Designed miniproteins, single chains, continued (3). Designs and how they scored, part 48

Each design is a single chain, and the fold is of that chain. pLDDT is the mean over its residues in the fold that is shown.

## One batch from the design tools (miniprotein)

Design m9646
Fold by ESMFold2-Fast:
Structure m9646 (fold): chain A 103 residues (1-103)
Amino acid sequence: MLREKGRRYYEEGNRAYLEKDYEKAVEYYERAARLFLEAGDRLGAGLALYHLGNAYFELKRYDEAIEAYRRAAELLRDLDPEMARLAEARIRQVEEEKRRARE
């Protein structure tokens, strides 16, 4: 049940993100990540947190984006090393964008 609910919230997050409703995408991806973690689905949680980072980045909420990507990279490190590397690359991109926004 929890894993299926997590998957449904993840899909709703994807829909909201495609519709550019990034605040709604954040809500759905946060719920998805929580439900996946409760279900012991570390892969699902990591993917939801990666997309949560993307939604925060679109909202220019850079510190929250970095934290979401860090959590995603930690969860995905052994399960999906390529996705973990993508999350780390996204952190560097967000830090650079944040630095430029302050200059």
Scores: mean pLDDT 89

Design m9647
Fold by ESMFold2-Fast:
Structure m9647 (fold): chain A 91 residues (1-91)
Amino acid sequence: SEARELAARAVEAARAGDAEAANEAVQRLGALLREALAAGDRQAVAEILLAMAEASEAIAALYLDQFDRAEAEAARAAYVAALRARAAELA
């Protein structure tokens, strides 16, 4: 459950306004996803993807609280694009 612990860390960091710590937790989740995919561990992949989704929602909320609507939507789009790029890299 390292993935769940990392998601909790990302959520807590996002709530504290610590975008750097939140991003570090997401990067570690990405590394765990690569390891699980290499191992063929479908259950671990599913758990990590859910953890990444939870972290993503918290980070999106951080941007929505700190920027006007246009800036918040741009930041959200950039974050989603980064997740898609990571997913494509892992394929």
Scores: mean pLDDT 76

Design m9648
Fold by ESMFold2-Fast:
Structure m9648 (fold): chain A 100 residues (1-100)
Amino acid sequence: GSVEEAYERILKLIEQLGRETDPEKVRKLTEEIVNIVKNSNLSDEQIEDIANRLLDLAERETDPEIRRILAEGAIKLAKLLKDVTRSTGLILRAIGLLLD
């Protein structure tokens, strides 16, 4: 359905993010991912998966601006979660990356 299509589109955008070196393009792709999630009826499990994928990219990133954009994107996704434990875990992980 539309949920499965949205999730597949997001995964393709995350793959593009993994190859992107321009902070401006990373920002646009990250904002597109967040907007798709906001406008889709994704499960908490799917949103957590997407947020963790952004944080995995942030951990591998050498550019501090790109790391910040990805971590902030993951925090925005975490705020959409209904599960407080999942949300808190993601926010703490993202803050740890922003302090590096």
Scores: mean pLDDT 89

Design m9649
Fold by ESMFold2-Fast:
Structure m9649 (fold): chain A 74 residues (1-74)
Amino acid sequence: SMDVERHLRLRELARKAAAGEVSEEEVARRIKELYPELSDEEAREIARRMLAAPSEGEALQVISREIGEVLQRQ
């Protein structure tokens, strides 16, 4: 499970992404910072899907699901 600190940072990132306050590259960098075990390509793809989400809740769902899948493989 994600720890509380990572979850709060992901929620903030999802909110900013839904508000159009961050670029895809910034989202990818922040995801990589929180989860350095992700490759640059994985972080970029998660960022693209997150920014394409129609709401904050859906953006959070995308990032939580994709990161969970990567972490289960390690």
Scores: mean pLDDT 75

Design m9650
Fold by ESMFold2-Fast:
Structure m9650 (fold): chain A 101 residues (1-101)
Amino acid sequence: KEKLEKEIEEELDNFVENNIDKLSLFAKTTGLKLLLSMDDELKRKVVEMLWIEQALKTHKEDKEIQEILNKRLEEIRNSLSEEQQKKIDEAIEEIKKILEQ
């Protein structure tokens, strides 16, 4: 469990670092005002949340992975104000709508 938890954390951190600039470029090219109004810290949280949601969908039957990811999701949510949580949820929803096209 501890080894898997560290591997998931490392994978998540690598994903964020590799995608934060892409999210910023996406915001500029799409004109998504909500993302443009976010600082880098909130943008990092958007990338983390997108990865966690996808991983949770992919590993529905893996109880250990589900527990680790849900714990990380809760930690992210608890680190954010209600206003910040709403902005992130709205940004994720808008990103999903654009990607469906």
Scores: mean pLDDT 79

Design m9651
Fold by ESMFold2-Fast:
Structure m9651 (fold): chain A 64 residues (1-64)
Amino acid sequence: DAKLRMALFAGYVAARKSLKAGKSEQEALDRAIEAVGKHFPELSEEEQRKIAEEALKLAKNDLK
């Protein structure tokens, strides 16, 4: 659905930016969770974390 795709994209952008800045994978994940939560506060904490973890995987693949 559109909301899930937008949340994933928000997390992806945040994670990618953190990794490009030389931050750790954990810091990139934390930034992705923050971005998903700010854009989609109606999603559960578990859903926000799951989306952020998937976004981090995509960002890591994209930067290789």
Scores: mean pLDDT 82

Design m9652
Fold by ESMFold2-Fast:
Structure m9652 (fold): chain A 100 residues (1-100)
Amino acid sequence: SDPDLEKILKYLEEKGDLDTAEALKAYAEISDLYKKLKDLPEEEKRRLLLEYLIEKLKTTDDQAKLDVYKAEAADLLGLEEPASSFSVEEWIELLEKELK
């Protein structure tokens, strides 16, 4: 992350706005992943993004981060349903089905 993001995160954590701080960390990780994948073929980018989101949904306990990963999953799958329409387990199943 850039030094400006680090300063914002520190400010939010010191203020006790932990949910916003955790959400911003998840957004930054996704943004960095998109930058790393930019030169890859679209099919390979999509597969790597699906694998990334499956891993994050399986390994993340923080609700604010999970909400970010669910929103990204909904967008990636082209679903009009809100991210809150499905549980974490149901989102994992949808992404795994798309990956196959």
Scores: mean pLDDT 83

Design m9653
Fold by ESMFold2-Fast:
Order: C-alpha cells, then structure tokens, then sequence
Structure m9653 (fold): chain A 124 residues (1-124)
C-alpha cells in the first residue's frame, strides 16, 4: 500500500468513528478494534515510522494528515465535537478561539492554538 492510500484509508475510517453516535470510550474501543492502537497519536506515529513521508507527500494528503494530527493532539472526543460542528479540517482551522472555547472549554484553547501553529509551520 502507498503512503497516500494508507493515510487516506486511515483518515476515512477515523472520520467514520468521529462522526458516529458512540461515546468517547466506545470511539477509543472502535479505534483499537480497527487499527490495533490505543490512541490516534499511536496510529499517526505508526504510519509516519512505516512510510517516513516527505513534506511533499504530506502536502498531497494534507486533509487526511491534519485530521489524524488533530485527533492525536485533542483526542477522539474533542475532535468529534469539532468535526460535527464545522464539517472539515479547513473550517476547524478557520474557527475563532471563542468558538473553540464554547465547544471544548477554556483548557483546550491553548492545545488548539498549538495545533494551528503546527499546521502553519508545516504547510504555510
């Protein structure tokens, strides 16, 4: 399987879990059942270690990579809330700090800002 195929498939399956009506604990159980990992961070690290992608390869799969990265930083529950509210990674990145605070709470705003800076450092 190519890196592009592997990452796009992982992001597709992760999106199904995130958009499901399962609670957070059941979403983590579904992740373990589908991928054999205990966290989105473990899944992301496994893919990066296996394929060792270039920045150019990451640009080709930007949406898929950023979905896995967001889930790795914020966890499945918080990523699910954002994806259900905004519909896409592009719309999530365009969200104000106030909107993020309203959805995830004050404590998650710095983590979201860290994620946004990481995206800018890699792609812009």
Amino acid sequence: MSFKEALEEAARELREILLSDLDTEEKYRALKERFGVDSPLELLNRLLEEYRPTIEQLREVREAFLLLNLAAVLGLGNTSKLLKRFGSIENILAASDEEIREILGEDMVPRFQEFRRHVEDLFG
Scores: mean pLDDT 88

Design m9654
Fold by ESMFold2-Fast:
Structure m9654 (fold): chain A 71 residues (1-71)
Amino acid sequence: APVVRATVLRVEETPERVFVTAAHFPLIIHAEAPRSLAELRVGDEVLVAVREIYEPDMFTVEARGELLGPA
């Protein structure tokens, strides 16, 4: 899968998992992060392996990815 540099838009912590939403414009990437990366903040640069690109509607382009770490 291609590796891209993306900017963190959101970090959500749950007891089980950490979810990161990041932008590689125009692509919005949704990735699950290991808890060791829970210190990520909005605006941080990250490296993401893009695995799946999909269009949930005609207005958005989104992807699922694997968070590799800080850029």
Scores: mean pLDDT 75

Design m9655
Fold by ESMFold2-Fast:
Structure m9655 (fold): chain A 93 residues (1-93)
Amino acid sequence: SPALEKFREEYARLLLEFQREVDRIEADYDAGKITLDEAVARIRELQERAISELKELADKYGVPEEVRDSFIADLQALADETIAELKARHAAR
């Protein structure tokens, strides 16, 4: 449907913005400007904001709850994987 296509386009934009902000947090961590705990906290704050925006987009485009929840799960998995990678790199230092 046209509404679902627009939802996917907005979701793709949201993911790009999320990834750019995560990249900045990782760069600050790698430069020693922030601690691991601060980096993790910032990624979790970005995740919460992105989930809230995603819910608003799903409501705007009339996306079924099960479809919305699958996109939320994908975003949560991305954040969890990013944090796990960051913790692994920290432990290797």
Scores: mean pLDDT 89

Design m9656
Fold by ESMFold2-Fast:
Structure m9656 (fold): chain A 79 residues (1-79)
Amino acid sequence: MKVLSAEIEVVSETEIKITFTVDDGKIKKYEIIINLLTGEKKYYEDGKEISEEKGEEIFNLLPEEVREEIDRLGVRLAL
């Protein structure tokens, strides 16, 4: 499985959206929506919600720099 791109979008004051594209023989688009106040995460594959367990595995595949940026946004919005 190869990660082709990863993007972070601030959707609101309390939510961020991470969009990334993966090539595993077929190109798939994943989205993760994180509520920075509650820590709730919602995961989507090609626009359909997937299980939290599967979503967590996918989140852990994100590049370190992307995960670091999420942490910085969380700290900034929690203040």
Scores: mean pLDDT 73

Design m9657
Fold by ESMFold2-Fast:
Structure m9657 (fold): chain A 83 residues (1-83)
Amino acid sequence: MSKDELLKEFDEKMEKQKKKLEEAYKNQASMSEFMKIVQEMQKLIDEMKEKLGDDPEMINLITEQMKKITPIIKKIVEIIEKQ
């Protein structure tokens, strides 16, 4: 796959996982469901870093996706830590 195809697929997959995370939060899903979604997102980030390393476009895309999900993750972490 080309770099542009990898970046596009990553962005689309991250947006889908973010929507799943937001829906799970709204629906007060279980800790197991939240952990599964977060782990899938981390896996996507790790796989992209392995494939493209220090590519600036990849780093920028990961950074922007992390900025979008960080507030949701913080709320979920607070719920998990209360257990």
Scores: mean pLDDT 77

Design m9658
Fold by ESMFold2-Fast:
Structure m9658 (fold): chain A 60 residues (1-60)
Amino acid sequence: SMSIREKAEQNEIDLVRALMEKTGLSPEELVDALIKKYNYTPQQQERLRKRVEEIMKKIG
């Protein structure tokens, strides 16, 4: 199940991590800001939130 969209999601996760380190914002706050900035669809919003949550869980 390879897709171009999956690479876009990975890039967004990397950006969220970098922004968190720079801004000190919570993952949810950063995700919400990115959603508004890039005008994600509701489906993309749910995907991004879920992926960021999983990434944060693994990072600790």
Scores: mean pLDDT 72

Design m9659
Fold by ESMFold2-Fast:
Structure m9659 (fold): chain A 55 residues (1-55)
Amino acid sequence: EEDRRALLEAARRVVEAFRTGSPQQAEKAIAEFQRLYRELRPDASPLILRLPVPP
């Protein structure tokens, strides 16, 4: 379904950001992925990936 496609695209963005080695880009990609996940599953908890995203 469309939801799955959107999540796959977001996941691909996360992978791309990790390949680049940019934690800032990875953080933004992860945030967008989590936002999409929440929109598709309003009752779901936010996903937290193992990413060192310190201030």
Scores: mean pLDDT 66

Design m9660
Fold by ESMFold2-Fast:
Structure m9660 (fold): chain A 63 residues (1-63)
Amino acid sequence: DEQLQRLQEELNALVLKAGEEFQRLQQAIKEGDVKLAQEYGKRYVEILEQVVKKFREILALRE
């Protein structure tokens, strides 16, 4: 139960952060700020990698 709650909270937080970074990335692209777009893009990708990692951890629990 506690582990399930922790995973759910972590996934929810990551999804929220991904949305925020994606919006900032879109704005930076619209403004033509390459440096800022790269920074937000990097953070967005890192969050997506964390989501994939959490999903793999869940799958591993069955094996």
Scores: mean pLDDT 80

Design m9661
Fold by ESMFold2-Fast:
Structure m9661 (fold): chain A 97 residues (1-97)
Amino acid sequence: MEEEKRRKAEMTVHAGAGLAVMQVSASGIEVGKRDEAAKASGIINKSVDEGVKSGNLLEEIEKGGKEAKEVAPELEKSIERALKTMLDAAEEALKIL
């Protein structure tokens, strides 16, 4: 039984999510908006989980990014960079599948 491609794709998306969350959290500490950064990070993680479950990974990540920017407007640039990291990871995961 061979599930290596699926595991690699899931690991790629979750690694991208981890990097994105780490970047947003670091920016939140820097500007004194830790709670907003935590909420934005939670939205990003949830969008990845929803995208993986629904098969609409790119669309769910884009929606999550818009919601995260509404929750943490002072972190908009950090969230946009995190979204780029997530979309790049999602694209690579889709290429593995």
Scores: mean pLDDT 79

Design m9662
Fold by ESMFold2-Fast:
Structure m9662 (fold): chain A 81 residues (1-81)
Amino acid sequence: MPTLEDVRALVEEAKAELERMVEEGVSLEEFQARADELYARIAAMMRANPEVSEAEANELLREFLTAAHRALREIEAREKA
């Protein structure tokens, strides 16, 4: 069964993948699709683990969304430059 530490590890890995997408210069559309898929994967892992409280799940999802927003701004800046 996944633990809270496993979910945190997945969030860190997802954040690294967001940074990699920025480095690879993916399109805005591709970035949004992949980010949505990562979010869904994180949410599914949290739902599979009843030990993760809603408060902890919300904090981890907010951390991911914050990283995704930063990556999104970087991609948008590249397309506008």
Scores: mean pLDDT 79

Design m9663
Fold by ESMFold2-Fast:
Order: sequence, then C-alpha cells, then structure tokens
Structure m9663 (fold): chain A 130 residues (1-130)
Amino acid sequence: VQVDTELLRKRARELARRAGERFGLSEEEVERVERMLLNPITPAEVARMSPRELAALIQALAEGVLGRPVPEEELVAYVKEALRKQGLSSPRIEAVTSLLELAELLKREFSPAQIAAVLRILPQVILDNS
C-alpha cells in the first residue's frame, strides 16, 4: 500500500515538473498540478488555477495517459475533441493552435464546473483518439 502510493506520487511529480518547465511554473504551482493529478478534479480547484497551471495540467494528464511526450498540436486536438463531446466548442476555440491560448479562453469563457467536466473526460478522449 505505502510503496504503491509513493510510486504514484513520484510519477505525478515527474509529469507535473516536465509540464511546469514548458509553461514557466513556480515550485508552488508545480505542486498544485501534482495534487490535481492525484486527486479528483473539482470545480473549486479549477477556479483557483491560472491558465498556465491549466495548460500544464492538460499536458501532464496526456503524457500520463500515453506514457510519452505529447506535441502541442496533439494536446490542443485532444482538448478540442473533449470540448466538442461536452457541447462547448465554438469557432474561436476551433481556431486556437496554442495550448496556453486555449487554456486562457477556457478560463475566460467557461465556468469552473464546465472546465472540470472537460478535464474529467480528457483521459478517455486521449485513449479513444490515440
């Protein structure tokens, strides 16, 4: 039990750190992303996230599911598909090519509950489209 918990935490930390380097996260922000990988994604937690933390969480989730580095264009495609499945897509969202710009639009245009719902289905969307 203890050994399995430690291995899961180590993996989450490695994923959060790699994503944090790309998006310029502080140590405290990387620790928040790590906690989000290990715990259920709630609207309250999403409300506290910056767009950079949200972009890092998306990358960390995808790389955790696929077990490999994931290109930005592939990450953006997965999020767009998750948004379509939730009925949240728009022409503005479909035109975005940057994960950070997408995260900024999500935080601006959608409620924390809608973003949490998209993030909860994202692992399955990644598996279905990879």
Scores: mean pLDDT 85

Design m9664
Fold by ESMFold2-Fast:
Structure m9664 (fold): chain A 81 residues (1-81)
Amino acid sequence: SELEKAKKTIDDGERDAREGEKEYKEALKKGSDGTTVSGAAMRKIGGLSSLYIGKRQAEKLGDEELAKRAEEAIRKHGGKL
């Protein structure tokens, strides 16, 4: 269903934003190369993008709880709303 797709998009976005942020902080602490640092930053950006898409999908489907979950994840990872 479209709702299941929206949930998966939000789940994937939360994971990628969280893991990308962790990888980015770890890469900076370890003095990793620019490719590693950039890759982690791009993973976080991709996760945030998925959260924005999933939020919009949830809103269109009338799932206010799912939309709020996506909104909270966006704010937590520094996205603008």
Scores: mean pLDDT 88

Design m9665
Fold by ESMFold2-Fast:
Structure m9665 (fold): chain A 94 residues (1-94)
Amino acid sequence: MEELRKILEEALKKGKITPEQYERLLNALDEVEKIIKEAEKRGDTEKVNYIKALLDGLVEEFKKNLDKPPEEIQKLVDRALLVLDHIIDEYKKE
């Protein structure tokens, strides 16, 4: 969680993402963090590990692509939002 937030802040500082994209990603991450905390309280280690693996994948993608043109970063932001929204939709209904 914190590692992804730091990478997004770095992308914003480098002008690779817009302030609007940054806020949308942070809002989605805040909702995902709530889902993780609720799953941890239930002892649902499998869900926690699954969500963390998805987030680690996003961290790795941003690390590999921060030096690429803004157009490639835009596609990465769109994919990250889809992944985060999928987690929220899947687990918020429980």
Scores: mean pLDDT 82

Design m9666
Fold by ESMFold2-Fast:
Structure m9666 (fold): chain A 77 residues (1-77)
Amino acid sequence: MEKLIEEAARKLAELLGLPLEEAREIVERVARAFYDKYGVLPSVDDLVLLSYEEYKTGEIKLEIKDREFAEKLLSKL
């Protein structure tokens, strides 16, 4: 869990230009919500995408609705 959160936080911080600590808080919040709903943790890339959506919209979305958007976002890393 810790390594997955740290890796996702690093990628999110790079993508958004945020301090690592702030990115980690977002990632931890999203990871917890995902685990509470599904009983499993997402992949690092899925966690980055879901955390990016939460940051942009203010809403925790636990599904990647647009895979093409997701692939474009990851390509910016």
Scores: mean pLDDT 74

Design m9667
Fold by ESMFold2-Fast:
Structure m9667 (fold): chain A 70 residues (1-70)
Amino acid sequence: MEEEYQRMVERIRARIAAAEREGLTGEQILALAEEVARAMLEKVKATGVLDVAAVEEQVARELAELRAML
């Protein structure tokens, strides 16, 4: 379970890094990160494997940190 949380967060960070390499602005990167996070959470909800509330809180925290850096 913890490994799946870590893998999801790592995937979000990897997508953000890819967007930065494509030359997107901070606001565009944040918007992309929010879209990716939403899509991942929908998949998590559909599978029922993970604690969705804990995953949502972790993702929200990561996005808040990203927003603070912009």
Scores: mean pLDDT 70

Design m9668
Fold by ESMFold2-Fast:
Structure m9668 (fold): chain A 66 residues (1-66)
Amino acid sequence: SSEDEELERIIERFVQEAVELARQHGIPLDELRRLIMEGVREMLKLSPEEAREYARQRLEDLRRRA
């Protein structure tokens, strides 16, 4: 469905941004993998709108580690 496609794009964007932030801030691969797996698992249970807000907050938390 259109909503499923939108959710998948939101998740893909979250993963891409999390990888880039981890690269910039020296986050260990084990921690990055855990953060991505947990984030994706939670986002798959949300609507696109809820997933966007969830992703925003998680990425903001990662940026605060800088």
Scores: mean pLDDT 85

Design m9669
Fold by ESMFold2-Fast:
Structure m9669 (fold): chain A 68 residues (1-68)
Amino acid sequence: SAEEQALLDEFLARVEEIYRWAQETGDAEAAIAQLQALLAETSARLSPRAQSSLAGITQGAIREIRAM
């Protein structure tokens, strides 16, 4: 739906913001905690299919932060 697409776009923008913040601060643990909180908050508002997409994106971002 249009609402789900808007939430996904907002989620992606927030993930990029958190990733950039992690690069600037070097605080991987805080960034990962923020990503997990964002996923939990956003997932509660989405269909199961959309939730799977968010989980994949979140895991990808966490993997990149851990590789820093």
Scores: mean pLDDT 84

Design m9670
Fold by ESMFold2-Fast:
Structure m9670 (fold): chain A 71 residues (1-71)
Amino acid sequence: SELKNRIGELFLEAANASGLTIEEAAEYYQKAAEALDKGDYKTAIEVLKEVAKKSSPEVAEKIEKLIKEIE
C-alpha cells in the first residue's frame, strides 16, 4: 500500500530527527498498518497524531498534511 509506505517513511524520519526511538516508530507503524487493514481510519489517524506530537516540527507538519489527505 502506498499509504502504508508513506507512513513508514514519515515514522522513520521522526525517529531519525527527534526523541522517538526506532523501536517506538516500528510499534506505531504496526498499529497504524493494522488499523488501515481493518478499515479503522480513526485509529490510524490517532496513531499519526501521537507520532506527530513526538516528532520535530518539520516531520510533524508532513504527518499533519497526510492526516488531512486521509480525513
Scores: mean pLDDT 82

Design m9671
Fold by ESMFold2-Fast:
Structure m9671 (fold): chain A 107 residues (1-107)
Amino acid sequence: SEEIKKKAEEIIKKVEELIELLEERAKKETDPERKKKLEEIVEELRKLKKKLKEALENNDEKELLEVLIEIGLLAKYLIEELPDDPEIVKLAQEILKLAQEAVDMLV
């Protein structure tokens, strides 16, 4: 579907923006436990972005559905864990909405 591909491409772009924002937060973070948590989230986002790109290239609808669900869950986690960062919350909400819309088109 052209629409699913377009939403997945928008998700990739938003995930890249979120990675950059989280890396900037991690660089400025003085608490070593919080810094490690941010770095782990960045690593997870990079893995999910790679999986999403590969699922699109391979036209693997099952993998596409699975990775979109995982991206949505991680976005929801970020909203709950970092509620005091409005830029992170806004990007995570946009990613969650796009992921939910794409999942609804696949089921």
Scores: mean pLDDT 88

Design m9672
Fold by ESMFold2-Fast:
Structure m9672 (fold): chain A 73 residues (1-73)
Amino acid sequence: SPVELLEKAMDALVAGDLETARKIAEELRKQGYDEQARIVEKAIEMAESGDEIDRGVALVALATLLATERSKQ
């Protein structure tokens, strides 16, 4: 399920663990969740900027994706 991977990606981004977040994006792609992987990758790019606003936007985008995927279950 992409929900479990997205929850781990959210936890990694909140912790600032971009290496773990990248590994999760890779796993999403391997499982065929290319769109979800792309959103996680974009969130990582924004978090890498070091800007608190960009980090906030990244977390909101990932939280929105996670809520959408949870609603499908």
Scores: mean pLDDT 82

Design m9673
Fold by ESMFold2-Fast:
Structure m9673 (fold): chain A 70 residues (1-70)
Amino acid sequence: KEFAEKAIEAVKAGNVDEAIQYLAETARYLAEQGKHDEAVKLALKGASAVLQGNTEEAIKYFEELKKLAE
């Protein structure tokens, strides 16, 4: 949950490397919780949006990951 929030903050700040790092940490946490398939799907979509500069889509997928982590 905390890593997903930091990923959203990093995207808003334009810090792509930090956003990808926190996204990866969120996906790892969810995989350890048995939510591997959903975490990978959302993480790939989020990473793609960040790399394309699509901040709104990236935040949407990071919010979905955050909700999945709750």
Scores: mean pLDDT 77

Design m9674
Fold by ESMFold2-Fast:
Structure m9674 (fold): chain A 95 residues (1-95)
Amino acid sequence: SMEEEIKAFFEEIKKMILDKEPIEKIVEKLREFLEKVPVEHLSVTRELFFEFMAEVTEEARRLAKVDPELAEYVKEAAIKLGEVFLEIAKEKIAE
């Protein structure tokens, strides 16, 4: 069920990104989620995060003709979300 919870969380984040919600709100939601993820599930969370980012990028590419601003938004979101993931992962591994 933890893997299912992680997948459900990333599906929620995907909807927020496609709706172009404030990036800082999405970043904070990711940070809060990662703080709750047990260290032993960090590796699978990383794998699912990369899969999720690939799916969001592909969706933005498909929508590029209808929503060209989405591609730039997704690029900015990807950078900030990746940075937060790396920050929290390093903290959890160091502890």
Scores: mean pLDDT 82

Design m9675
Fold by ESMFold2-Fast:
Structure m9675 (fold): chain A 87 residues (1-87)
Amino acid sequence: GKAALEAGEAALEGARRVLEDPNVTVEQGIGAALAGIGAEIEAGLASGQLPKEGGGGADPEAEEGARLGREALRLGMEALRKAVERA
């Protein structure tokens, strides 16, 4: 799943930028968390769409995309928590 990998990478990059911002807002934290969830959904759909038979090379990309999306969700939730605590 190239799309899942790209979605995961984009979500992680966005979440890292949001978490690094000392002035992160609740909306930015929510956005980062939702992007992470979206990447995980994309990876799940890619994994469900591709049968194990003949899936050489597709499975590792979908798995990596899911891992990156999960990390992005964690970072987004952390940014959201900090924004809420600061509000």
Scores: mean pLDDT 72

Design m9676
Fold by ESMFold2-Fast:
Structure m9676 (fold): chain A 83 residues (1-83)
Amino acid sequence: SEVERMAEMLKAYAASQGVEIPEEEARRIATLIARGLEAARAGDLAEAVRLFTEAAVELARLFGDEERAREARRAGEEALAAL
């Protein structure tokens, strides 16, 4: 499945940064990204931005980076306001 492949890529990326993320968390973030890509392909840019923003926030928190999580949320809010 695309979600499974994306979860594996997320885990590999995190490992390259010295972080191990649990399978369940990787699959949850992968699902958000997959749904965001589907929304983008359908032309629903607002939904795509919301889903990608949640994925970015979740990923930043798994890295222990609460400031990056806040930055991701602000960027998503600004992107939605610009649509």
Scores: mean pLDDT 86

Design m9677
Fold by ESMFold2-Fast:
Structure m9677 (fold): chain A 96 residues (1-96)
Amino acid sequence: MRSRKELLLRTIGLTLRAIGIEIEVELKKKKGLSAEEMEEAIKELEEIKKELEELKEEAEEQGDEELVEFIEKQIKLVEEYIKKLKEELEEIKKKG
């Protein structure tokens, strides 16, 4: 069983990684972004979401309601990024 501190640090690390992916996508758009690069970014965000859901389950098993709420907020943020990138991927596919 992971400690509260380990769950919190892993959640923060995954969230920062998701933010980094979103920033990289926005920067690459200015130079041209391929559908393949967008699909890779979406895949990485989906993997981050899955890991956050596993951390949430572990926090729920420990009865840490505050940590569960914090992780749920990070999951929602990652879901918003995934939705945005999927919408942008469809736009790229329509142009090609």
Scores: mean pLDDT 84

Design m9678
Fold by ESMFold2-Fast:
Structure m9678 (fold): chain A 81 residues (1-81)
Amino acid sequence: SAELEENKKILEEAKKELEKKVKEVEADPSFSQRQKSSFRGFAELAVKELEEMVKNKEPVEKFKETKERILKEIDKLIAEL
């Protein structure tokens, strides 16, 4: 369906943005190896949540809202590391 294809596109864009943030954290010498590993784990769980939403055929608007929430939570976590 058109909604499923849109959600898959949003998922791939979210994966790229999350991996970019993970690599930025991993490149930052102010974070410990444990903090870097924990952050990668969090990002992987966030991707898993979005993948479940694609599988469950959630509405596009709900998917977009969840993606934006996750990206804001990620930015907050980076600031709190």
Scores: mean pLDDT 81

Design m9679
Fold by ESMFold2-Fast:
Structure m9679 (fold): chain A 87 residues (1-87)
Amino acid sequence: SELIEKLLEVLKEKHNLDEEQIKRIRELLETLSEGELVFLLAALSRDPEYVEKARELLGFTEEEIEAASTGESLPAEQAERLERRFA
């Protein structure tokens, strides 16, 4: 699919991937839903087209997409803040 090929291009740019790693990643991406692929494209590329699709299809906020690109979700940050406040 076009989404998988675009994700592989973004991943190749961010990581020094060999052909075997690319093949394994492609196989993993083929198991994901269209919504999950759009979310990953939004988080990794920050392309406005995919950010808008992630918001419309999955209900994610721009802050959640930004947090995912740094390896954590905004809901997880909020949960940690609540735990620390009431601990």
Scores: mean pLDDT 65

